# Designs tried in a protein design run: designed miniproteins, single chains, continued (6). Part 6

Each design is a single chain, and the fold is of that chain. pLDDT is the mean over its residues in the fold that is shown.

## One batch from the design tools (miniprotein)

Design m20187
Fold by ESMFold2-Fast:
Order: sequence, then C-alpha cells, then structure tokens
Structure m20187 (fold): chain A 59 residues (1-59)
Amino acid sequence: MYDEELLKKQLETSVELIKAAVEYVVARKEGNEEEAERYRRRIDELSEETNKLEKQAIK
C-alpha cells in the first residue's frame, strides 16, 4: 500500500537523480559549464525529494 507506492516513487526519483548525475559528469568532462550547472540544480532538487520520501517511508 503506502510503502509499495512510496518505494516506487523513491526508485523513480532515484533513477531520475542517477540520470541527472550521469549527465552532470558528462557535461563537466566536456567542459559544458552551462549544461553542468543545469543538471547540478536538478540533482539538488531530486536529492531533496529523495530524502523527503525516505523520511516518510521510515515511519
């Protein structure tokens, strides 16, 4: 029920975070600072969302 739905959201958010992290590393390696900064912000947003979902799951 709530833990299964919450786990699914956590996994989806984690996948999005991993994608953003990969693209951030690639952009940094390519010297594309604008793209890197864009993904850096996305990583921060997704990281906060992941932490929020994690705290809700441990109740």
Scores: mean pLDDT 77

Design m20188
Fold by ESMFold2-Fast:
Structure m20188 (fold): chain A 68 residues (1-68)
Amino acid sequence: MSEEERKELEEEARRTVEKLLEMGLISEDQGRELLEEILREIEKAKTKEEAEKIISHMTTQAALQALS
């Protein structure tokens, strides 16, 4: 994964967390924690597809936890 791809994925993660905040599914503090965890996992990802799966999975899990 290139440095440019990583920065693009980090921006996608930020935008997705922002949408969850706007929907009222998570708090500001939860959003910050979630974003930090996603960014850590993206740093460990070997491929762009792996990083995209991490963003999708972690944001979906956060939304489901908020609804349950």
Scores: mean pLDDT 81

Design m20189
Fold by ESMFold2-Fast:
Structure m20189 (fold): chain A 55 residues (1-55)
Amino acid sequence: SEELKLLEQAARELAANRGTDPEKREQILESLAKKLKDKHPSAKEEYERFQKRKS
């Protein structure tokens, strides 16, 4: 599924950026949550959490 591909891509990006840039990690997770928010309520809550942190 496309969702599985997005999760695998995010996992690879997180692994590649492990211990180098915590801001990059948050950007990857926020992007993933944004892409999944319309189908998954948990992803919508996570994305809203990221948005509130920036406010």
Scores: mean pLDDT 73

Design m20190
Fold by ESMFold2-Fast:
Structure m20190 (fold): chain A 55 residues (1-55)
Amino acid sequence: SEAEKYYNKGLELGRKKEYEEAAKYFEKSAQLGSGDLASEARLLAMIARKEAEEL
């Protein structure tokens, strides 16, 4: 699904420590998805935004 594609791209960007971009992809995944996927994407987006702010 589209939500899963955005989620996986967010994970890849997070592993590369591109947290600002990762947050954008997780936000989009949360918007497109539902249930557990959307909840996890929202949490990861918040974490990624916090990491980006520290840099």
Scores: mean pLDDT 84

Design m20191
Fold by ESMFold2-Fast:
Formats: structure tokens, sequence, C-alpha cells
Structure m20191 (fold): chain A 60 residues (1-60)
């Protein structure tokens, strides 16, 4: 499914790819997307990516 394809992109070396993946997961929504966004919001090295994941969760 699309969530399973996007989840690895949250660990990409390119911050722009991680940001795009977080936003797309927020658009899809659902339990699996929420789990991955919650993980990214706490674990990503970039404050910007963590903020994007939190924003995506808030809009779900």
Amino acid sequence: DEVARLAPLLSDADEAVRLAAARRLGEIGGDQAEKWLALASHTDASPATRAAAREALARM
C-alpha cells in the first residue's frame, strides 16, 4: 500500500524527501500513517522534519 512505500522515505538522507513523505502521509491519514508520523515527529534529526510530522498529525 502507499503508506508502506512512503514509510522508508521518512529515513531518506535528503531532508526534502523526508518532508514530502511526511506531508503525503498526513494527506493519506489512517492508523498506519499516524504511527509513522508519530515516530518521525520524535526521532528525526531535523527540527523542521519533526515539526512537519507534528503538523501532518494535527491535520489528520
Scores: mean pLDDT 81

Design m20192
Fold by ESMFold2-Fast:
Structure m20192 (fold): chain A 69 residues (1-69)
Amino acid sequence: SEAEEYYKKGVELMKQGKYEEAAKEFEKAIELDPNYWKAWFGYGLALQKLGKYKEAMEAFQKGQDLRLK
């Protein structure tokens, strides 16, 4: 799916240390599929790398809640 393509791009950017760009790609994946729990975890990790710890925790919680549905 298109959401999976944005997620994969985010993961690749994370490997390159491009955390701001990675966060934007994960946001696009979430916009296309808000139930895509992997994208929420990716977004949380990118936010954590950017020092946005509160927002990262909220993203991880959302991903966990969706995964355990």
Scores: mean pLDDT 89

Design m20193
Fold by ESMFold2-Fast:
Structure m20193 (fold): chain A 77 residues (1-77)
Amino acid sequence: LDELKQQLLKRGKEVAERIEKIAKKPVEELSDEEIREIFRNVEKLDEKSVQIELLALKAYLEKNYEEAAKQVLEIEK
């Protein structure tokens, strides 16, 4: 869990920076659906990748790495 939490923190920060560059506005001003549309249509990610990236971003913004790490493990199974 600790290693995965560190990976989620790093990934979430990188995702926030990528989304802000694409949307040209703070990530906090974007809805979950707007963020998912960027993942699907701009970055062309598959649905599992969209779920993982969104979980990483939410963990980074909310600082809830414990729950996000458990959710990622369930999606990757």
Scores: mean pLDDT 76

Design m20194
Fold by ESMFold2-Fast:
Structure m20194 (fold): chain A 60 residues (1-60)
Amino acid sequence: HMEEEKQEVIRRARAVGLEAKYRGDKKAQELSDKAIEYAENGDIEKARQYVDEAEKLLKE
């Protein structure tokens, strides 16, 4: 069901959060943290949005 998507989003958010922490990017850290919170609350679409924005912030 949505468990597979939820776990994947959480993994992505954790990876992004770790990278953001190393770079000192507080905004990317906050976005990754919110992505995990939304995923845990079952809002997978918002979680994916936050992860995508955090990844963009780190790679642009």
Scores: mean pLDDT 81

Design m20195
Fold by ESMFold2-Fast:
Structure m20195 (fold): chain A 83 residues (1-83)
Amino acid sequence: APSPEQLEAEVLVALAYMQLAIVKRIYENAPEDKKEELKKIYSEMQKLVDEAEAAARAGRVDEVRRLTQKVIELSKKADEIAK
């Protein structure tokens, strides 16, 4: 069975992927004048999600927590820009 830390890391990575999917939809439906800034945020979130998944595979739950928090912060920024 996976350790509690491994399970936490997997759940956090899944949450990060869900946030990425939400921001992709925000970007695709955004007004043209906001798309460039939203695309930059989406690209940064993709990078952070990839890093979080790599950290999870390495058992680095502390890094997964940090990276997932950054993904959530960027997701909030994307929501603010889209308004």
Scores: mean pLDDT 88

Design m20196
Fold by ESMFold2-Fast:
Structure m20196 (fold): chain A 75 residues (1-75)
Amino acid sequence: AQEHARKGKEYYEQGKYEEAAEEFIKAGELYDKQGNYVNAALAYVEAAKAYEKAGKLEEARKARQMAMDVLSKIP
């Protein structure tokens, strides 16, 4: 999970926004499976921002929905 978040940041800094978003989605999925909903939501938000920079507005919308969904699991 943490390694995918790190790779996402590196891709984002290089302007490789689609690759950055893909790594952030992987990080979010792994955090969600671990029950770490806060870090999962943060990863999905970073993925949405990266998709927006890549012009992938539909994927960005879905990533933001994934963030909202995992936040709803927090007691």
Scores: mean pLDDT 84

Design m20197
Fold by ESMFold2-Fast:
Structure m20197 (fold): chain A 85 residues (1-85)
Amino acid sequence: MTEKEKELARRIAELLAEALRAIEAKDYEAAAEKLLEAARLAEELGADDFAESLRELAERAAEGKLTEEDIEGLRRAVELARKFE
């Protein structure tokens, strides 16, 4: 990866972790904001499918419609992003 791609990946991982913490705090508006920023960076990285999934998750978070499956999916995304370094 280029240095720019590495920085984008690290920032995405950070934003996903922040979004998960916001969900755990029941701050769904903050979670939605973090997820939308992560989606924008994922799109810049060329991960279009991932960016779309993050946008859908942000919409559900903003509407207060997050499911247990959504939260588990986000936890897995955070784990995978951190492993990618």
Scores: mean pLDDT 80

Design m20198
Fold by ESMFold2-Fast:
Structure m20198 (fold): chain A 87 residues (1-87)
Amino acid sequence: AVPALDTSSVFSTTKSAEEIAKELEELYGKSVKLIPAGATAEQVQAAFQSGADIVVIEGTDGIITVLERTGQGRGGSTANTATYVRT
């Protein structure tokens, strides 16, 4: 089972998107992909289709969005979302 992230919550963090991605990869042993600011939904979907379990998006205003695949059912990957704000 894929653990669910806390959705719609905003977390304060001093970590960069790269540090968050590295910690998630090391802690869970899952495939993590970092995507730069301005990423489209298609780029996120492509990352999940390529085998990524977690996608980390670096925002322009220090906002880091973490998407975790929860794929139950046919017809595409669903994802839970957590948002981190760098302070």
Scores: mean pLDDT 63

Design m20199
Fold by ESMFold2-Fast:
Structure m20199 (fold): chain A 59 residues (1-59)
Amino acid sequence: DAAARAATERLLAEIATEGLGVGHVVAPRRVRLYDASDEAIERLRAAGIEVDVRAFPAL
């Protein structure tokens, strides 16, 4: 539970560091991404994480 969330947060941080996407953890196995490459989405889904991809927020 807490370990699953920590693993998801760590994976998101790696993705952000590589410039592949940015987002938030919504649940231990669910994330919301605002700007995401196909590589980022594939990596998260391969880890068993549900991905909700949104367009960059309108100003």
Scores: mean pLDDT 76

Design m20200
Fold by ESMFold2-Fast:
Structure m20200 (fold): chain A 65 residues (1-65)
Amino acid sequence: SLAEELRRRALSLTNEEMAELNKKFEEETKPLIEEYKKALKEKKYEEARKIVEEIWKKREELLLE
């Protein structure tokens, strides 16, 4: 499963590799985080939830590279 693949990948990373990956996550997810904040301000909670799901999907894609 994808979840099992992600867990295996994450557990194989060193602390140094994880730090580099986290920096990449921050850069790649920044636009989505801004969109999430706008959705919350507009009280569009369903849209905010979907954006959170997109953030997790982006992290999954980056982790599996």
Scores: mean pLDDT 78

Design m20201
Fold by ESMFold2-Fast:
Structure m20201 (fold): chain A 60 residues (1-60)
Amino acid sequence: SELEEILREIAEEAEKEPDPAKAGEVAVRLLKERLGVTPPNAKDPDIGTVLLSAYLSLTS
C-alpha cells in the first residue's frame, strides 16, 4: 500500500544514519514531513519502534 511504501522509504533513509539515536530522529522528522504524523510515545529512538507507532496511529 502507499502507506507501507512511504514507511519503507523513511526506514531506508533513516538507516543511512549510522548513529541509532540520530536515525530515530531522522525517522521522526520524515514522518512529520511526509505523513504529518508525530508518534505520540516516541520514548525509544529505535527506528522500528518509531515506525510501528506511526503505523498504528495512522491505521487506528
Scores: mean pLDDT 69

Design m20202
Fold by ESMFold2-Fast:
Structure m20202 (fold): chain A 105 residues (1-105)
Amino acid sequence: SAEEYFVKGGLLFNEGKFEEAVEEYKKAIELDPNFAQAYANLGFVLFLLKKYDEAIEAYKKAIEIDPNFKEAYKNLAKVLEEKIALEENPSKELLELLEEAKKKA
């Protein structure tokens, strides 16, 4: 079930097996495409792996499913701040997304 893959992802994450955790969260999402928490957990693990663009997309999907998901907005803001800090000239789109995430966190 989607829940079983989600739980397995969490266990692998706790063991520091981030790449394996990503694969299990993706399986949870394949079985339940409306699993907002699985997208948020996927985004967090991708962020720790420094896969910023993939993390942003995962959090955007979590927020699309649950627009009141404050934790996802808060974590999206953290990913965006880290990505922006690495860029000399951040895009207007990236800066606008950060402002929205901070307002809804």
Scores: mean pLDDT 91

Design m20203
Fold by ESMFold2-Fast:
Structure m20203 (fold): chain A 68 residues (1-68)
Amino acid sequence: GAAEDLEKLAEELKKDPRLKVELIDNKTLIISGNLSVEEMIGLALRIIGDYPNLEVSIEGDTIIVRAK
């Protein structure tokens, strides 16, 4: 389900030392780090493609991923 997908995504992203990843209540994943706008857009598109049951938004310099 979406909670398992969020946990799996969090584990994958935590392997990148440039990223700070926080999973809240198995419903919201917050991704931040020293990323360019292009890198954030690329990461968001990859997440949407790999996890179609998750919704992704970019809020300033932070990517927020939620269960639909």
Scores: mean pLDDT 83

Design m20204
Fold by ESMFold2-Fast:
Structure m20204 (fold): chain A 55 residues (1-55)
Amino acid sequence: SSAILHSVLGILEAALAFEERLVADPSVSEEMKEQARRDAEALREEIAELRERLA
């Protein structure tokens, strides 16, 4: 159902916000920031695909 997809979209958007905060945090190591940037890119791709399905 579309309600489940909207719930999943919300979870992915929250996860993306978390990864973006990690990248912006000066106390986080560069290695962790590199991983967070990769994870953020993957999340953006998933969010884009889900939005296409909801349109």
Scores: mean pLDDT 88

Design m20205
Fold by ESMFold2-Fast:
Structure m20205 (fold): chain A 68 residues (1-68)
Amino acid sequence: MVTDPSKVPELIAALFDPDPEVRVRAAKELGDLGHPEAIPALQYAVEHDPDPEVRRAAKEALEKIATK
């Protein structure tokens, strides 16, 4: 499928936003886009994000990317 790679850097930056709701949304969008460039940032979020909802969304995003 054709995916827009220009969105990926902005969403990776959003994973480090001070607002956890923004980080959850960024993780979900990265998973939907399925770009492997997001994998290191999503793995960092799974291990280090203080918000359990962000960690959950990042883990789900990684699973989506891995199944593509």
Scores: mean pLDDT 78

Design m20206
Fold by ESMFold2-Fast:
Structure m20206 (fold): chain A 87 residues (1-87)
Amino acid sequence: SAAYRQQMIQGAQTSVDHINDGVSQYQNDGSISQDTKNQIININNQMNSIVSQMQQNISNSDQFDSYWSQFQSQMSQFVTIQQNIIS
């Protein structure tokens, strides 16, 4: 339903906002490599773009589901990078 998709968009946006706050902290951490910082920035930018595409495709279930899958893929990549930093 459109209501459910709107809820998914809200959850995705909240996740992106939290990641953006974390990215700002990582950028100022001299112990993290510039390559890792660049990967985090790129993932965050891709996630913002995907959320925008989800909003534009809320009435198109096939396109919405495709963008949701892309969002989950980017989130998985971010979590992997974050776990490697924390380790």
Scores: mean pLDDT 86

Design m20207
Fold by ESMFold2-Fast:
Structure m20207 (fold): chain A 62 residues (1-62)
Amino acid sequence: MVNELIDEGTRLEEEGERLFEQGRYKEAAEKFRRSSELFREAGDLTGARRSERLSREAEEKY
């Protein structure tokens, strides 16, 4: 269901944020990218754009 995609997307975004804070930027970028894909599948375009931006920011760090 759509709620399950949003829940998983949010979980991955939170995991990515923790990895980013730890300096694990490549792993953070992968989590944010996956989160963006799930938000897009759920139709949450705001969540998808946010996670895409976070992924790009993490990619710039490594």
Scores: mean pLDDT 84

Design m20208
Fold by ESMFold2-Fast:
Structure m20208 (fold): chain A 80 residues (1-80)
Amino acid sequence: SLVDEAEKAIREAKSLEEIKQIALDFLRYVAEHLSREEALRAFRRIVGIVRDYGEEKGIPQDELDRIIRELAAEFRRLLA
């Protein structure tokens, strides 16, 4: 699935900036091509992936919260 491809890319990312860019590119795609309901489900899935991977790699919670907040803000903009 597209979510599985995004998860793979996130797990192979070398920095928080790469994770954010991969997630944003994915969210732009789903906002453009999927229904609102499907895009919202994809957003919830990608947020979970970012948090789980970040916690697994020992990334500070504050950094993860910042990225997730930025992803949420951009996703809201894309759906407006």
Scores: mean pLDDT 84

Design m20209
Fold by ESMFold2-Fast:
Structure m20209 (fold): chain A 83 residues (1-83)
Amino acid sequence: MLEEEIERVAAEGDELLARTRELLPLASPEAQAEVRRLLEEALELVKEAGKAYEEGNLEKALELLKEALRLLREALRLAEESA
């Protein structure tokens, strides 16, 4: 079910975002700037996914959320490496 998969992906994204925010203050200034850039890109994808979801395009919403997850995982990795 696409709705259930979307909810699961969104929950994973929320967890990654929370962990990244906890580590961000421990990162170097250069890493903080790059992590913030990745978080801003992920947020834009989440907004586009919300629009697709409202339009009933669940497949597009899921695709955009998965791309946002990829960026969130990159942000977390950078924050962890720089902490």
Scores: mean pLDDT 84

Design m20210
Fold by ESMFold2-Fast:
Structure m20210 (fold): chain A 112 residues (1-112)
Amino acid sequence: SSLLEEFKKLLEAVDKELETASEEERVELWREFLEKALEIAKKMSVEDVRQMFLRVLGLLGRLLARTRDPEAAVRLLELTIEFLRKLKELHPEIGELLDRAIAALEGLRAEL
């Protein structure tokens, strides 16, 4: 899919920017990335959205592992939870998978 390839290029670019960014800049870059990912997701098939979703969670996991400020970690989790809720509205067919991810991220946020 051309949209999935567009998303992969966006993810590669943001991953590189996140490597050199401050904690505050990472939260803003993550917010902007998720907004762009949602715009692409509106035009994607459910199968492409599933691949996009897994890659977003993978990058979030790497980002959280590098985040030392608990306040920044909470903001990253909250932005991702909001993204997943909006993604569920666009693609209800994977709603159960998204609900499990939301529950897992809410659990992580509660421990911070």
Scores: mean pLDDT 90

Design m20211
Fold by ESMFold2-Fast:
Structure m20211 (fold): chain A 61 residues (1-61)
Amino acid sequence: SHDDVLLEAVRTLLEREAAEGASAEQIRAGADTFVAEAESQGRLDLAARIRELTAEVLARL
């Protein structure tokens, strides 16, 4: 689905930032732009999935 493609792209971006030594604050800031876009489109389910994915990346820092 388009959502699965978007979530994989977001995960890849955040994982790359983490691998490059980004702080938790920087990872959250990067994810926040995608969460804000999903929320602006009324896509609360997608926003929740992006937040879950972000928490998984942060747990591995």
Scores: mean pLDDT 86

Design m20212
Fold by ESMFold2-Fast:
Structure m20212 (fold): chain A 93 residues (1-93)
Amino acid sequence: SGLQPLSREEIEARLEENLAKRELSEEEREQLLLHQRVVLKALEDKELVELAVKKAEELLAQGKEELALQVVEALAVSESVEELEKKIEELLK
């Protein structure tokens, strides 16, 4: 595509600006933030996102929807595969 890729800082700044302009419930705001952080992680670290998606799909197949959401939340705040694996292990204890 002919479009210049946005930096992470530019994407985060636009996220904050868009959230400030929208009349969203607290729950809707948190869900949108989580979704956009996952998208940013997918652009920077495919292995990290693939690990989280695989684990979330396994939990969803078992009917553990709340744990699957917590895995996605752990992805949003994890900077490495090792950190994400540790958080997932703690969630499953």
Scores: mean pLDDT 72

Design m20213
Fold by ESMFold2-Fast:
Structure m20213 (fold): chain A 66 residues (1-66)
Amino acid sequence: RPRIEVRAESDDPKVGEEAARRLQALVDEKLAAGHSLTEVLQAFGEEARRLIERGEVRSATALISD
């Protein structure tokens, strides 16, 4: 039931949009599969970290609302 909204910032707007889309799909899929909020946020954090390490994004944020 909680909604998660993903934001991603990149030097390349197209890369940022693609990263945000991928991260949003990841959290939506895991929530739909019945994963806990903690598990979803952990998976989000791991993928976001990889994107930052690759220089694809500067930052990624997950906003939680219910």
Scores: mean pLDDT 82

Design m20214
Fold by ESMFold2-Fast:
Structure m20214 (fold): chain A 65 residues (1-65)
Amino acid sequence: SLVSKESAANILLVAAEIEGAKVLRREGRSLTVGYPSSAETARALLEAARELFAEVGWTLTAVEE
């Protein structure tokens, strides 16, 4: 369901934040998230979150710091 996909995307985003990612900006259904260049796990988690968020009408942009 859309609710399950949105929940999964948010869980992946929180996991990425534990691995060093930071939410830099939120505007409507658009998220910009920064991550350290050394944080390969954060990058992978953000890529997965981006795909799930796109399926529920959100956009996630991951930016290397």
Scores: mean pLDDT 84

Design m20215
Fold by ESMFold2-Fast:
Structure m20215 (fold): chain A 70 residues (1-70)
Amino acid sequence: MVTLEVVLPDSIRATGAALWALGTEGVESVRMEVDEEKGTVTLTIVGTEEAIREIKEALEKVEGAEVRIV
């Protein structure tokens, strides 16, 4: 299993990303943490290397998203 951390600039984009990730084959879990001070949302996504690679490639294209493997 691989862990991906994604910081998104708003709750709407974060909710969409989380729902998409949960619907992706090979994703085990998604955790969402809201940073009210920064106005950002952090997603912690755990899954197979293949699923995480696909999600990382897609979410890196989202404007304002910061994506890293942990």
Scores: mean pLDDT 84

Design m20216
Fold by ESMFold2-Fast:
Structure m20216 (fold): chain A 67 residues (1-67)
Amino acid sequence: MKISDEEVEKSLVLAIRGLALSSLARGDREAAREAIELLREIAEKSKSPEVRKLAEEAVRELEELLA
């Protein structure tokens, strides 16, 4: 099975999103902000429209929880 760069990036987005949610749940807003910044970088730099959409959605949801 050949794992594409896109599938690796999707897995990374989901992992970072999960880490950010766990950090927010325990009150670690600094770690959550760092995770959000990583997701923003992926949304800006990824060449895959699906990866960008997934990262942008994760950023939006996490920013709403942080507000």
Scores: mean pLDDT 81

Design m20217
Fold by ESMFold2-Fast:
Structure m20217 (fold): chain A 70 residues (1-70)
Amino acid sequence: GPQTLTRTEEREIEIDGKKYKAKITTTVTLHPDGTAEVRIEIELYDEDGKLIAKFSLSFTAPASELPRLL
Protein backbone atom coordinates (compact mmCIF):
# COMPACT_ATOMS: atom_id res chain seq x y z
CA GLY A 1 0.00 0.00 0.00
CA PRO A 2 0.99 3.69 -0.04
CA GLN A 3 3.61 4.90 2.47
CA THR A 4 2.74 8.06 4.43
CA LEU A 5 5.15 10.43 6.22
CA THR A 6 3.97 13.39 8.34
CA ARG A 7 6.20 16.18 9.72
CA THR A 8 5.11 19.12 11.89
CA GLU A 9 7.24 22.19 12.60
CA GLU A 10 6.62 25.53 14.33
CA ARG A 11 8.11 28.88 13.33
CA GLU A 12 7.83 32.31 14.94
CA ILE A 13 7.20 35.30 12.69
CA GLU A 14 6.80 39.00 13.47
CA ILE A 15 4.47 41.31 11.55
CA ASP A 16 4.11 44.98 12.48
CA GLY A 17 5.59 44.41 15.96
CA LYS A 18 3.24 41.49 16.74
CA LYS A 19 4.49 37.94 17.23
CA TYR A 20 2.76 35.02 15.52
CA LYS A 21 3.39 31.28 15.49
CA ALA A 22 3.11 29.35 12.23
CA LYS A 23 2.46 25.62 12.58
CA ILE A 24 3.40 23.83 9.36
CA THR A 25 2.29 20.23 8.79
CA THR A 26 3.65 18.42 5.72
CA THR A 27 2.16 15.05 4.73
CA VAL A 28 3.75 13.03 1.93
CA THR A 29 2.04 9.91 0.55
CA LEU A 30 4.22 7.74 -1.69
CA HIS A 31 2.24 5.61 -4.14
CA PRO A 32 3.50 2.31 -5.64
CA ASP A 33 3.38 3.85 -9.15
CA GLY A 34 6.12 6.34 -8.20
CA THR A 35 3.73 9.27 -7.65
CA ALA A 36 3.88 11.34 -4.46
CA GLU A 37 1.01 13.36 -3.00
CA VAL A 38 2.15 16.34 -0.89
CA ARG A 39 -0.12 18.26 1.45
CA ILE A 40 1.14 21.33 3.30
CA GLU A 41 -1.09 22.83 5.99
CA ILE A 42 -0.19 26.14 7.65
CA GLU A 43 -1.97 27.33 10.81
CA LEU A 44 -1.18 30.86 12.02
CA TYR A 45 -1.68 31.69 15.71
CA ASP A 46 -1.47 35.08 17.44
CA GLU A 47 0.49 35.71 20.68
CA ASP A 48 -2.58 34.70 22.73
CA GLY A 49 -2.64 31.30 21.00
CA LYS A 50 -5.73 32.04 18.90
CA LEU A 51 -5.94 30.56 15.40
CA ILE A 52 -6.24 33.55 13.05
CA ALA A 53 -5.57 31.98 9.64
CA LYS A 54 -5.35 28.54 8.03
CA PHE A 55 -3.96 27.75 4.58
CA SER A 56 -3.54 24.47 2.72
CA LEU A 57 -1.68 23.53 -0.44
CA SER A 58 -1.69 20.12 -2.11
CA PHE A 59 0.10 18.86 -5.21
CA THR A 60 1.32 15.68 -6.85
CA ALA A 61 4.83 15.07 -8.17
CA PRO A 62 7.07 12.18 -9.21
CA ALA A 63 8.65 10.74 -6.04
CA SER A 64 12.10 11.23 -7.64
CA GLU A 65 11.61 15.04 -7.47
CA LEU A 66 10.68 15.23 -3.75
CA PRO A 67 14.27 15.94 -2.51
CA ARG A 68 14.22 19.16 -4.60
CA LEU A 69 10.66 20.20 -3.64
CA LEU A 70 10.88 19.57 0.15
Scores: mean pLDDT 80

Design m20218
Fold by ESMFold2-Fast:
Structure m20218 (fold): chain A 70 residues (1-70)
Amino acid sequence: ALTAEQYHNVGESLFEAGDLETAIKEYKKAIALDPNYAKAWENLGRALEAMGKKEEAQKYFDKAKELDPD
């Protein structure tokens, strides 16, 4: 089985390639293994924003900030 970090890295590669739907699935797998993985929440938000789902994306950005406040 892959680790949360490995699922996140797969999602990042897919996001960079423009496969946003599969990137989202991989980020969700990372979050399922580690719900405190702030970077996975942030990158899921970024993928949703790239798909035009800006309002939905904001919820994930808010969660990422809650987990890792600046």
Scores: mean pLDDT 84

Design m20219
Fold by ESMFold2-Fast:
Structure m20219 (fold): chain A 75 residues (1-75)
Amino acid sequence: GPAAADGAGAAAGAAAGAGGGSSTYFQIKENVRLSGGSEEAVEAAGKAGELGAKGDATGAYNQARKAAILGRESD
């Protein structure tokens, strides 16, 4: 069907899908670890997910960027 959803709906969906900071943190951390990510990149990715679940979009973005940089340096 045609999409008429507001950005607020997408943000609420993302928050609901995150299902709490701690759970999201460990889930993302384990997924990155299983994908062969470095320990530092795994930790930063986990923190990004946790901050996103808490509604800290800026903090989540900063940690995700840090994880990407660490991943590139760890290759």
Scores: mean pLDDT 62

Design m20220
Fold by ESMFold2-Fast:
Structure m20220 (fold): chain A 92 residues (1-92)
Amino acid sequence: SAAKEAEVEALLAEARELLKKAEELLKNGGSLEEIEELLKKAEELIERALELARELLADPDADVARAIGLLLRAIGLEIELERLKKKLEERK
């Protein structure tokens, strides 16, 4: 579904922006509470994107190559999220 592909793209774009804001706050000595909130919101968006990307892979009418590309981008953001969570814990 083109609509489901667009939804995954939107979720990934929003998650990426939240992770970027969290990284900037970590570099600038920003509020740990604000960073934690941004990372929690990004996690929810990434989890939803992974769910929808897996549904696209299960859809026989879907573009499999595009679905794989979306899944890999979601996994990439999950790795970045874990890295930022580790940096946050090191500041506590």
Scores: mean pLDDT 88

Design m20221
Fold by ESMFold2-Fast:
Structure m20221 (fold): chain A 94 residues (1-94)
Amino acid sequence: SSSQDQQIQQVRQQSYDVMGQIVGTRTDIRVAGDSGDWDTFSRLRSQYSGLRSRGQQLMDQLQSTGDPDQQTIANSYRDLIDQIQDDVDRVGSR
């Protein structure tokens, strides 16, 4: 239905927006770590955790469509989120 198509488009747009925020926050985390600003690092890591949870919810919604193209996008974004999480954890291990 047109309503389902609208909902999928909204979820996809929200997914792009959240992924942009995740990537930006990862960059800010690296800057904080490189400068030794561990207070800012801790705050940004908490923000990242919230964005990661939101991203995972959106990926679950794309997966639930049963559309192979949306499922491929969801899997690619999950892989990217996992890679960014490893990067964040690596900064925190310094």
Scores: mean pLDDT 85

Design m20222
Fold by ESMFold2-Fast:
Structure m20222 (fold): chain A 66 residues (1-66)
Amino acid sequence: SHYQKGLEAYEAGDLETAAEHFEKAIAEDPSNAAAWFELAKVYSEMGKNDEAREYFLKGMELADKA
């Protein structure tokens, strides 16, 4: 799955590839709160804190309804 590929890329330190796979995971299942949280983490690691915050808030919104 793209979610799993995103996790593997993140562990390898490839933040750009990790973000791409998590974005694809979200495109396939926008209700996957975990994918939104992982994307937020990747953007935070890239120093894109405003984008990271937006993705984190989306993940929290979805998780609160799970």
Scores: mean pLDDT 85

Design m20223
Fold by ESMFold2-Fast:
Structure m20223 (fold): chain A 73 residues (1-73)
Amino acid sequence: QTEFNALVVKAANEAIEATEAGDPEKARQAVLDFAKALGIDGTEYAEKVAEAARKGDIDGVIQTVAELARKAL
């Protein structure tokens, strides 16, 4: 659980930083890396986070990372 929580925090921080920098592709990559670490298909979540990042929607970015994390549980 502690290692899983660290992965969630890392993914959220990387996606938020990318969103603040105006870099939706970097936000997309953060979610893909997180999904790969969890052993699941992150394609849907990566596209969703990239769209939220393009709009500067930090809440949408956080929600998408949380949805992917819940799918892994």
Scores: mean pLDDT 83

Design m20224
Fold by ESMFold2-Fast:
Structure m20224 (fold): chain A 74 residues (1-74)
Amino acid sequence: SELLERLRELDREAEEAIDAGDWEKAAEILEEGARVLEELARRYAEAGDEEMAAAFRRAAEAARELARKLREKA
């Protein structure tokens, strides 16, 4: 899956930014990850997999909340 490959890439970039103490960059990457997670949720919902869709929606909300908190640290 193209979107899952993008999420793995964003996870690596976010980890790198967090390790470097670059909270603003980490927040930006997490917000991009949230958008990818929302697209995954939409596709799984369309396919009838509402359980996976709900999981991706919760992950997107968690990513946005973490991004907000990291910006408060910067």
Scores: mean pLDDT 88

